Designed miniproteins, single chains, continued (3). Designs and how they scored, part 22

Each design is a single chain, and the fold is of that chain. pLDDT is the mean over its residues in the fold that is shown.

## One batch from the design tools (miniprotein)

Design m8729
Fold by ESMFold2-Fast:
Structure m8729 (fold): chain A 95 residues (1-95)
Amino acid sequence: STKKEKIEEVKKRIIEEIKERTKELLEYIVNNPESELEEKLAKAIKEKDKKAIEETIEELVKTYIDVTKKNSPEALPLAEEIAETFKKELLEAIE
């Protein structure tokens, strides 16, 4: 098997793990926000402010990408794919 095939299997596993954990993580954040962004997200969800929810999720995703660029630039393509999956799953779990 090629190295590329093994990377694709790992990606699939990570994406499935994100999907399963995103709903639990979101429920935890809404009840126990630990950062200003998490508090902003929890408030937006409770108020059903769709625009604020979308803007806060985009800010969270951007922060994750910026951290990856600084600490592990070689992982950026994988991080962008993970971040897009996470954004989609967060939005789906909320509404």
Scores: mean pLDDT 72

Design m8730
Fold by ESMFold2-Fast:
Structure m8730 (fold): chain A 90 residues (1-90)
Amino acid sequence: MTFTSSGTDSNGNKLTATGTSVGSKSTLTIETSEKPETLVLVDSEGRFVKKIDNADKKVTITGLAPGRYTVSAVFKDGTVASVTVDLKAD
C-alpha cells in the first residue's frame, strides 16, 4: 500500500511524505522543496522516532511499524511544514 500527504509552510516551502507498506514493514520517503534545517518524525504517541539535522531534500526511512506518523520540517527561516501520514496494515 502507498500513502501520501503534502503540506506547505507560510513561505511556500513544500513537504511531501509518501509511505509504502509491504507486510508489517513500512518505508517513508520525505521530500521538501528546500533543504530543511531539521526534520522530525514522531509517532502517534508524540515519541521522537527520528530527528535529522541539516536533512537532505529527499530522505528515506525504512523499517517503520504501521501507524500514524507526523513529519515536521523546520526551515532555516524558522517556518515549519508538518504533515501526518497513516501507514496502515489493514
Scores: mean pLDDT 77

Design m8731
Fold by ESMFold2-Fast:
Structure m8731 (fold): chain A 73 residues (1-73)
Amino acid sequence: MTPEELKEKVKEIALKAGLSKEDAERVAEAVTTTHESSGPETAARSMYMALLRLGLPEEEAKKAAEEVLKVLE
């Protein structure tokens, strides 16, 4: 999977979780950058924390982070 394809998949997961297109783009960029430097578990955790900061419920943030982890592994 190319970095561009990975970013689009993460963005799609963020949009599905209820984020705006702007927030989804920003989160996808941050998550893919974290994956390149720190690996899939750290990237999934960064997704979870970003979603919580954007006001998503813990349950929805956890589901989105788990979906991202499956894409990254």
Scores: mean pLDDT 82

Design m8732
Fold by ESMFold2-Fast:
Structure m8732 (fold): chain A 59 residues (1-59)
Amino acid sequence: SRADAIATARAAIEAALAAGASPSEAGRVAFDTVRRQFPEFSDDEAEDAVVQAFLELGL
């Protein structure tokens, strides 16, 4: 679901940032993670999930 994709993106962003990645690098990691976990999503849908994850994190 979209909610599951957003939750996956949030976890990926938090993990990447904790590992010292920049916000841009964290977004790239989150996008790739969503694409792998939700192959039914289009690139636009995966990108929306990453954008929503950043908004939820206050970034």
Scores: mean pLDDT 87

Design m8733
Fold by ESMFold2-Fast:
Structure m8733 (fold): chain A 97 residues (1-97)
Amino acid sequence: MVRRKLTVSFKAPKTEEEKKKIERFYKMLEDFLRASGLENVEVEPVTLEISEKGNEVKVTILVEGPESKLDTLETAAKSLAKSYGLVTVESEDVEEE
């Protein structure tokens, strides 16, 4: 089994439209994680607030499971992020002791 860290990065929304777009992305990502049936999923809590300064927000998601299943989730998450244009997703395998 493999542990994988997914880092979701975006700029804080400047408008209600951007906020709703990011919230929809997050909901779809959560739906994918839920549908995966993976245990030991840890998602860093995020509060989305409108910000004129556009501060960068990073959310960490830790997932554990078979590598093939994690690869499928990573591909889905990256494809979803690309379609939204405001979000990037990076992945890193975590060494398990």
Scores: mean pLDDT 71

Design m8734
Fold by ESMFold2-Fast:
Structure m8734 (fold): chain A 85 residues (1-85)
Amino acid sequence: MAMAEETKKKAYELLKPVVSEESAEAAAEGAGKAIEESEKDKSKGIGMGEVAYKQGEDLEDVDPEASKALKELGEYIKKKAEEVL
């Protein structure tokens, strides 16, 4: 699914500067799967996006770069999950 692949690439690009390559790849795979599962249950992708955004908020004072990346990723995943039919 093109939307899942797009989400996977976006997650990797956002996270690779702030986490290890292995962690960025794992997060990208998880984000892509959540979008694919959102075809049957939108809460899968929306929930993952909300969790990522909340983790970003919790890191604002500790790691501002990771915070920004996670918030952007969370909003992106949520938006894409809502767009899946």
Scores: mean pLDDT 80

Design m8735
Fold by ESMFold2-Fast:
Structure m8735 (fold): chain A 92 residues (1-92)
Amino acid sequence: SVTVTVSAPASVAAGGTLTCTASVSGAGVDAAFLSIIDTETYKVLASATGAPGTTVSVSVSNLKAGSTYRCHAVALRDGKVVAEASKTTTVT
């Protein structure tokens, strides 16, 4: 089985920083990809790649009040997404 764990706060203050972390594990998993996505524009604002079993972290600063961001992590095996998880953060 493959496991993806994502951690992100439910809310952050305007002008602050959103930090997301993720880890992936499982048989045959080659890589983890973590991204922060603006849910209005679908732009990827930050991303990182990591090895299985490690913690991957990405951050975005200067957050706009009323915006919503998605922290999205995927586990890859042989170039295919085999598991994914996400958390949503709202800027207040």
Scores: mean pLDDT 86

Design m8736
Fold by ESMFold2-Fast:
Structure m8736 (fold): chain A 67 residues (1-67)
Amino acid sequence: MELSEEERALEERARAVAEALGVEVAGVAVSDGVIYVYVKETDEAKRAAARAAIEAATGLPVVVIPA
C-alpha cells in the first residue's frame, strides 16, 4: 500500500529523526492529525526520545508503537 505524498514526507522526516537517535522505523501512518510511528525498538527510553524529536520536527502529536 502506498502512502500519500504528505504521509511520505512525514515518514521520511520521522525516519531521519529516529535513525539519528538509533531507532529503526518500520512504518508510519497518519490519522486524525496524529502521526503513528511503528518502530523496531523495544527500549522505552529510545522510543520516548524519538517521539519528542519527531513531534518537534513535525509540529504534530506522535505515538510511537513497537512493531
Scores: mean pLDDT 76

Design m8737
Fold by ESMFold2-Fast:
Structure m8737 (fold): chain A 69 residues (1-69)
Amino acid sequence: PSEEEIERDIVRALVLIYSALVKKYPDSLEDIERTIKRLEELLKKAQSLGDEEAVRIATETINELKKKL
């Protein structure tokens, strides 16, 4: 696969992992602010890669985390 294909797959997987952690295991998150920053970087990557589903999930997950601040 191309570097772009690998990056797309990794970004999608990371977004899904963070989404699952936030929804099912919020107590596993040591630093909510740091997790938001990581998700915002993943969101930018997903946008540049045209992965609309990853963009949607990352945005929803960021909004869910912001409610806990």
Scores: mean pLDDT 82

Design m8738
Fold by ESMFold2-Fast:
Structure m8738 (fold): chain A 85 residues (1-85)
Amino acid sequence: MEEVEKKKKEAEERLKREREEGEELVRRAEEEGTPREAAVAFSARSIRIAGGFADQITKEDAEELFKRGLEKYRKDPELYRSLES
């Protein structure tokens, strides 16, 4: 069935995009001076949300959530360090 083949290809492309997006967000946050461990935690969260709710949350929405998370982290870094524990 062509629909099944299309969904399989879309799922594979989605996984690739999620990984690439996470790496890109970490790199950008690190360049802006955010500690890598905090950036990794926030990018992973954004990807998880987008992957789990792809029909409700776009990749752009996930990136926006990541940016807001970084803003909160910059205001209270110690709070977000505990997320890695």
Scores: mean pLDDT 61

Design m8739
Fold by ESMFold2-Fast:
Structure m8739 (fold): chain A 85 residues (1-85)
Amino acid sequence: PSAEELKATKLRIIRNEMTIEAAKKKDYETMKLINEAGQRIAEGADPVEVMEELIEEVEKHGKQKGLDTSEIIELLREAKDFLAS
């Protein structure tokens, strides 16, 4: 496997962990936002910009619905930092 393939595998693992955390809380809206962000990145959007937008949307959603999204926000920030490397 190439370094790029290993990097892609790590990103997929982080995305799966975020989706699992949202699913545990039955937060369908957050799951949808995560999946839409992943699709935008796959279509060639800037990953760091997409992650920053996703963090803001998930935080806003959590505040509006009174949901604790802190764990998901932490995972999103980890993914953004990894993508920025």
Scores: mean pLDDT 76

Design m8740
Fold by ESMFold2-Fast:
Structure m8740 (fold): chain A 55 residues (1-55)
Amino acid sequence: GVDRAVDLAREAGRIRDETDRRVPGLSPDEAERLRRDTDRRVDELLDEASRVIRG
């Protein structure tokens, strides 16, 4: 339901915020890998949230 979709969207936001805080302390290669990993995880959570709303 809507509550689950909201929780998934909030988790995506937390993951993004955590990445933004960690990136300044990383090498360029590590930062690129972390951003790519984060984008994938965020997309998966938002896709799940979209399915929960539509189902």
Scores: mean pLDDT 83

Design m8741
Fold by ESMFold2-Fast:
Structure m8741 (fold): chain A 92 residues (1-92)
Amino acid sequence: MEARGVYARVTPEQAAEIAKLAGVEPPPNPRYAVLIDDGERYTVVLVGEDGSSATAEVTPEQAEKIEAILRSAPGVLEGPLDEVAAAFERDA
């Protein structure tokens, strides 16, 4: 199954909003977030500057709201998960 990702560097305020939607605690000093669509479920991952992370499965309605937040970021990357992950590793 071809997984898709939406990746963006996030502000602390954006990370807090995403974490609230996903029902998780945001990592300290959040750096980026990724929304993953594997065709059957949506998963959000929030990652801090120290490599700490928070991961949650979200509903389609939560995913739509998270996607809107990520797409509001100036450096959003969207596409196949492998392509998005490669672009992130290059920019990190």
Scores: mean pLDDT 80

Design m8742
Fold by ESMFold2-Fast:
Structure m8742 (fold): chain A 69 residues (1-69)
Amino acid sequence: SEEEIERRRAELRRYLAQGRPPPLSPEQAAVAREIAEKLNEIGDQIDEAIKYAKEKGIPLLKALREHVK
């Protein structure tokens, strides 16, 4: 709600006044977790492509094109 947003702004102002970075909101934390999960999935695909390239003796770029979406 608007009241919750204003309360959060007051907290952020307090942290800024103390020379500290503002805390991550639950919403921002959820988005960050989703991004991290997506990056982990891509990382797994890259790892599989690297393994495939090594086993087959083909260029890494070719393996990445075939295994990473």
Scores: mean pLDDT 70

Design m8743
Fold by ESMFold2-Fast:
Structure m8743 (fold): chain A 79 residues (1-79)
Amino acid sequence: MTITVSPSTTVKDALKKAGVTGDMSDYDIIYNGKVIDVGPDTYVGAAIRAGGPTGSNFIPGGPGQLLGGGEITVEIKKK
């Protein structure tokens, strides 16, 4: 399942938006083929930045863009 969320949406709220009604721990959030392996209260945009390649996992516009601008498309998969 693919959803579009704000970078300031938490992992928990992204799973709720995707219609996850069961245990959230049974689902992964995936961006560019990588699992976002962070806590439920972490922002999706911040998680993407932290899990990216060392050196340049920046959305154009600088660090603030990850937390307050643009929409991010992520995939929700059941484990």
Scores: mean pLDDT 64

Design m8744
Fold by ESMFold2-Fast:
Structure m8744 (fold): chain A 100 residues (1-100)
Amino acid sequence: MANSVEEYQEGFKELERLEEEARRILEEREDPEAEEILQGVENARKAVEKGIEAAKEAVKDPEATLKKYKLTEEELKDLVEKALRVAEATDPEKAEELRK
């Protein structure tokens, strides 16, 4: 399956590099493109964080999560598996929370 832990690690390293480059540009001058890059990176990180939170809710109360987000059991399992891989790539402590 696509999106292995290794692929997520590479993706997050690339996001970190883009953020650092954009911040460096903005320290020297005002640049709308660099600001858009920073916003894009922040939006991507927030989307990942929301996914992990949804997976935590799913582990604690699967029935309520299915009803709240109108997901099938298959979609819920896929979400938890993807969130676990992302958490293992970014924060091993969060991965342990998803396994509980």
Scores: mean pLDDT 70

Design m8745
Fold by ESMFold2-Fast:
Structure m8745 (fold): chain A 100 residues (1-100)
Amino acid sequence: MKLSPEEKKVHQETDAKLSELLQELAELKEKEGWSDEELIEYGNKKLEEINKEYAEKLRELGVSEEDVELEVRSLKTFVQRAIEENKLREAAEMLKEKAE
């Protein structure tokens, strides 16, 4: 997909923030023994801030409200799946590589 330089920058910045969140969730699971339910609750709270900024930036670039909603929902699904499948470290590394 041929993204504008501005859209690519927004995606890269969001992927970097998601990678940091997933790393934090992995550490909470590994070091503090957090349950998947606790990780989902905390992750969703942190993701609300990331999604708000992401949605605002996409709207500024002229992305439709319907597409913004799909993007925001996709990020929530991605984080929840990474928690449930115990793939937090793997998902974080993938997003970090994609952001570079």
Scores: mean pLDDT 82

Design m8746
Fold by ESMFold2-Fast:
Structure m8746 (fold): chain A 73 residues (1-73)
Amino acid sequence: SLLEQAWAHNIGLIKEVVKSLFPERELSEEELDAIAKRVFEAIYKAELESGKPLDGDERRELAREVAEKYLKE
C-alpha cells in the first residue's frame, strides 16, 4: 500500500511537469500516464547509476527527453 501510494504520488507530480513542458499539446490521460511512468523509470535508473537524487532541473530535462522520444513513437 505504501509503495502504491508513493508510486501514484510520484506519477502525479511527473504528469504535472510533463503538462507544464507541453502546454500547447492536447495530451490524453493515457499518454500522460505512459510518459510519466517512463520518466519515473528513467529517474529511478539515473539515480541508481549516479548514487544520488536528481535535482529539479535534472528531473525536468529528463522528463522533456523521455516525453519527446515517446511522442516520436
Scores: mean pLDDT 78

Design m8747
Fold by ESMFold2-Fast:
Structure m8747 (fold): chain A 90 residues (1-90)
Amino acid sequence: SEVEREALEALAEAGVALIKAAVVLRYSAPDDPQVPALRAAVDALAAAENALAAHLERHGAADEAGLRELIAALRAKIAELEAAIAAAEA
C-alpha cells in the first residue's frame, strides 16, 4: 500500500527529527530561552507520531483518508520541530 509506505516514511522522518532534537537539548544550557519551545515541539511531534502509529496498528491502510490526515499532521509537527531546532542553534 502506497499510503502505508508514506506513513512508515513519515514515522522514520519523525524519528530522525527527534534524534536531532535530543542532540541539541544535550548541548543546550538549562536556562537557554529556546529550550522550552524546543521541548514543546518534541512533545507535539511525539503525540502526532503516537497517533499515526496507533492508527496503523488499529486500521492499517483501511482508512486511507484518516491515515493521510495523520501523515500531514505528523509532517507539520516535524517542520515545527526543525524550526525550533534551528532557533535553538542560532
Scores: mean pLDDT 86

Design m8748
Fold by ESMFold2-Fast:
Structure m8748 (fold): chain A 66 residues (1-66)
Amino acid sequence: MEKAREKAIEEAKKKALEEGKPVTVSGVIEVDGQRYVVTVTAEVKDGKVEITSVLVVPLEEVRARS
């Protein structure tokens, strides 16, 4: 989970810095054989990137039914 969160945040920060405007990155990231649904929103203020929202959920947990 933590690795997936870090990767998503890094991608969002990089994109926000390149564009100089708010961006939202969403998708599925696989780490150590586990898939995670991620959504990260980054905003830019005074040339600084701020992470405003982070959602990371294991795909297995989302689909857990018995």
Scores: mean pLDDT 74

Design m8749
Fold by ESMFold2-Fast:
Structure m8749 (fold): chain A 82 residues (1-82)
Amino acid sequence: ELERLLRLYVALGALLGLGDEALGAAEVLKENNRKEELEKLVEELEKIVGRGEEDFTEEEMEAAVEEARKKREELKKLAAER
C-alpha cells in the first residue's frame, strides 16, 4: 500500500526533475504512517503532470525509485552532518 504510493509519487516527481525530493518526502510520510497525506500528494502531482498510475510500467516506477535512492545516497555522503 504505502510502497505502491511511494513508487508512484517518486515516478511522478521524476518527470518534474524532483525524484530525490519526492523520495525524501514519501519516506518521511511512510515513517509517520501518513498514508492519507501521501495519497493527497500523489493526486496533486497526477493533476500537475496530467498522468496517473496507468501511465507507468512497473519497470519505470522501479527505475525512478532506484535513481532517487542513488541520488539520496550521494547527497548523504556530501552532507554528512548530524
Scores: mean pLDDT 77

Design m8750
Fold by ESMFold2-Fast:
Structure m8750 (fold): chain A 65 residues (1-65)
Amino acid sequence: MDEELRRAAERAAREVQRRYPEVEVSVEGTEIRAEARVPDGESTPEALRLAEEAEREGRELLRRL
């Protein structure tokens, strides 16, 4: 059920958010999304890489849950 998948995604997103406090992790439907936090400037390659890494980690965690 979508409810179970959403709950699993929320757990995975929370875990990823703990590991990557520099990115904003969210759940869209039953998928995990991550965006780099850019205070007042352009996205740096490092910030984008961290966001992609966080999203990948979330996807892997969701697959295991």
Scores: mean pLDDT 72

Design m8751
Fold by ESMFold2-Fast:
Structure m8751 (fold): chain A 103 residues (1-103)
Amino acid sequence: MEEKLKEELAKIMGVPKEWITDAVNLENLPAEEGRALVARFRATFTPEQIRRIQIAASFVKIVLSENAEELLKAAEEALAQDPEAPEYVRKALELAKKAVEEK
């Protein structure tokens, strides 16, 4: 499920799956390695692509969390209050909800 979720999110966001994996692991890296990875993202991608990678990574982390259902409800409520949220964020939320239901 995790690998398929990353592939579908990469497709929706238009970003490489490998960078979603790196972003998911970012908070588990030592501070120096984390800063180096962020610098590589900024050198490699546009700010818009970085935002898409971060959003995809956030949904992967939510799905893998023990509190996935509560976090998805919070994300859904936040998106309901943001009418300007891009369509790819709403599609990512729907995909994450399906991934949690298949667990």
Scores: mean pLDDT 79

Design m8752
Fold by ESMFold2-Fast:
Structure m8752 (fold): chain A 72 residues (1-72)
Amino acid sequence: EEKKKLMELAEKILQEAVDRGEITPAEAQALLDLVKQLIDDGEIKTPEEVKKFVESAIKAVRNARADLAARA
């Protein structure tokens, strides 16, 4: 099943980011839920799109935390 494989890929990338300390488990779950919605809406259709989106989202979360910390 195509959608299942896309979700498994997203989960793997997000879990690796949690293991590296780049994002929290709660942030990973929120991003996984968002990826599921984008797959269901047909916005993400390929493994390459999953990888690009998840990598970009992880970077955005990391940058947002760094920006907030710099302003606090």
Scores: mean pLDDT 80

Design m8753
Fold by ESMFold2-Fast:
Structure m8753 (fold): chain A 110 residues (1-110)
Amino acid sequence: DVVKTVKKVIQKLADEMLDEIERLIAEGRLTPERVAALASRMNLKIVLLVRAMLEEYPEITVEELEKVMQEVSQKVLQRLDAAQFPQWVKDVVRQAMEALIEQIREIANE
């Protein structure tokens, strides 16, 4: 199942971003610029993956992609709350996830 594979890859990219934020916290290196850069890098990788998947598998529907993104977003938000990240980190990551979902909707409607 291509959609299930895409979801796993997107979830892995999100988890890698969160792991890196946790590392920055542990090392005392957490800054707004670093969190924004990590979120932007994750979003770029996911956008490129979605574009490539739509080219290779044009049968993937907008509804399937939106469902994948909503499920990944929910898991990201749950992990942010469970890890007790600073509120400003949660705000940056939430905003980045919302921007990513909007970008994917735009791509899928091309």
Scores: mean pLDDT 85

Design m8754
Fold by ESMFold2-Fast:
Structure m8754 (fold): chain A 80 residues (1-80)
Amino acid sequence: TPLSDEERLERAERQLAVIEDPSASDEELREAYGELVRLWLEAVERRSPAEVLERLQRILLRAQRLLEERGIPTDLVVDA
């Protein structure tokens, strides 16, 4: 069952909240970022409206900055 654009944005914001949590482990941060990348790619593949893609991109860029500040590379290898 595919997510709606609204559900996808809501889920992306929840993943960002995990990344903003100072108690989150490196594993949790990598998992949350991987999920954000997945949500972004799904939105692109589904040809979501430009405003949705822009909002997801802003969330993703903020997540990338926070991960970089914590020493986690944003070229994250997808979980095996």
Scores: mean pLDDT 79

Design m8755
Fold by ESMFold2-Fast:
Structure m8755 (fold): chain A 92 residues (1-92)
Amino acid sequence: SMDQVQQQMYGVMNQFRRLMQSSSQQSQDAGRVVMGVLTRVRNRVNHNVPLSSQEWQRFQQQVQQSMQYLSTDMQTVVQQGVSLGQQMVSMS
């Protein structure tokens, strides 16, 4: 269900915040961009505001631009978040 996917996304976002706390300033800066994207996706879905494929593509591009500045562990969590975001968009 959408509620279950949203709960999984919340867990992923909390794990990502914890990884950011022990990361470099550069990774924290990049991580804030990623968290901003995931938060916007969640907020739109929670408010039943449709997210177009073009908007989702732009969000994915912002995440990809930040990926190179993240640690391997952070990258893995972000990939999980993007997968969940895709599921949320597809269920909307």
Scores: mean pLDDT 82

Design m8756
Fold by ESMFold2-Fast:
Structure m8756 (fold): chain A 98 residues (1-98)
Amino acid sequence: LSLEEAIKNLKAFLASGTEPSAAAKMTFAFLDITGSGLLSKKQFVSLLKAFTSLSEDEAEALFDAVDTNKSGLLSKTEFEKFSTYIQTEEGMQFFGLK
């Protein structure tokens, strides 16, 4: 499975009107192609470029802000917290998505 195919499948799923909490969990599941429980910077950047108007540089900067331990990877827990938070008005303002 390619990252592009995972993003395409996720877009179709989210278009069905999924609740924010379920959307966060499903987003991680679709992007975690290898089942590692971790998302790479490339996977996260591709997600943001697919769903936002952010440039690659802006998406990479946002990843670096979320990756607090600078591991280059996001855990499922970190991603779910991020995804749930950014769906609030306060979260979107904090991360510069609005």
Scores: mean pLDDT 66

Design m8757
Fold by ESMFold2-Fast:
Structure m8757 (fold): chain A 77 residues (1-77)
Amino acid sequence: YEERLRRAEELIERARAGDRRALVEALHLLTVLGQRAEEEGDLERAIRVYERALELAREHGLTELAAVVSRRIEELR
């Protein structure tokens, strides 16, 4: 998990710098990590990971994805 989280952080930084491929990869990795945290029963971790995905989606104007992720976070609270 630590390795995947560090990879996600690296991809997020690259996405913020304008790397479109890194944006897609970061969003995919974050959603996969969030889903795995849910499957493990670690809802606190799942929420944190989804919140990072939500921030990234909002920063890049991905309104539809932001709405889906936001809804999932509310369901886990």
Scores: mean pLDDT 80

Design m8758
Fold by ESMFold2-Fast:
Structure m8758 (fold): chain A 72 residues (1-72)
Amino acid sequence: SEELELLELAAEIARERGAEAAVEALELARRAVERGEASPEEVARAQALAAAEREALLAALEEAYKKLEEEK
């Protein structure tokens, strides 16, 4: 799905930038989308990781979104 492609690309961008917590948060989100649900434990972990590197996470998502939009 396009959402999975976005999360996968964002995780790759975050990893290139050394934002380890952002990468883990994005990977947890990707797994949740693939399964169609997430456990409360996974949600709590993803939120904590996202908060730790919020700016890096948002920058990676914005860049990934821009790249995918340009391909359409």
Scores: mean pLDDT 82

Design m8759
Fold by ESMFold2-Fast:
Structure m8759 (fold): chain A 97 residues (1-97)
Amino acid sequence: SFEEEVEKAVEEARRFGADPALIDSLVRDVKEFKENNDLEGAKLALEAIVAVGRKRDLIHRLRDPSLTPEERARLEQGLAEADSVLKKYEEYRKKKN
């Protein structure tokens, strides 16, 4: 279910040490979008929770001095994609205000 996907994303974000206040804000956004039948908004907010957790994990992994150039490039690409997801979510929120 969508609620199980949100719970899993929150658990992963918390595990990777994402800001609890930011996670709580995004969870509130998911609930608000669902209450307004805005399924696209709810989906984007869920993707933002996932991206917040992924970004924390990738930043931690990028601190490893033993990474090959290929491994580093892959992790940096992952960071850019996570930032893109967060930017897309921020732009969606601005359109609703």
Scores: mean pLDDT 88

Design m8760
Fold by ESMFold2-Fast:
Structure m8760 (fold): chain A 95 residues (1-95)
Amino acid sequence: SMDDIIQEERDWGFKRVQDLISQGKLSMESLLEVLFEMAKRLKEKGVPDDEILKTVSNFFRDVLRRYHSYFMDDSVLDKKVEEVTKKVEEHLKKI
């Protein structure tokens, strides 16, 4: 199902983020690359663009909350998710 595809890609994304953290390579730039790759993978699996954007936005929010929940206000988090989601939307238009 689409939900199974989305969950599999979320699991892949978290593994990628954990690998980046373990290597000391997690940055906003490397995280954005993970989001672009997730969007590409979901598109190749036939997920509609609207659902891809929702999935990527929710994943990015979950990553920020997991690693920055003690230091980041929810309003700052929401603005960052919106900003990055727009960048993913622009990337999807080029695929």
Scores: mean pLDDT 84

Design m8761
Fold by ESMFold2-Fast:
Structure m8761 (fold): chain A 90 residues (1-90)
Amino acid sequence: MKKEIEELEKQLREQIEQLKQDDSPEAQEQIKRLQFALDTARIAKKLGLPLEETEKLIQQALDPETAQQAANQVTARAIIHIGEQLDREL
């Protein structure tokens, strides 16, 4: 599971590096989407989300129409995780 997410992160990083040599507006927009997907994968990994859910969030982050939904879902999961930690410390 963790190694599979790390391979996804590696693939996203390699795509970003290839696009960095292109100064076109299209390449810059694609870099932003890939970076958002990479950040989403890293957050999901830190939250301990299942591989299937992480892959779904990455796919949603890469699509402009669903990127906001991916952000909302990751944020909701982070809030739940913080709440569970606070309950354990009280």
Scores: mean pLDDT 75

Design m8762
Fold by ESMFold2-Fast:
Structure m8762 (fold): chain A 57 residues (1-57)
Amino acid sequence: EKEKFLELARKRLEEVARTMSREEFELAKEGLIYAASEAGEELKEEVERIGEEILAE
């Protein structure tokens, strides 16, 4: 389910941002973007947006 994937991606990126380094955050984001791109362009764009929002905080 696309919605479930996005919820899990957001949770993972938020956790990594709080508990790990920025380098690990960038790697996690890239991995999730890659996984999302296999499922569809819209999912990829949503993951990219979530990552930008988390980093902007």
Scores: mean pLDDT 77

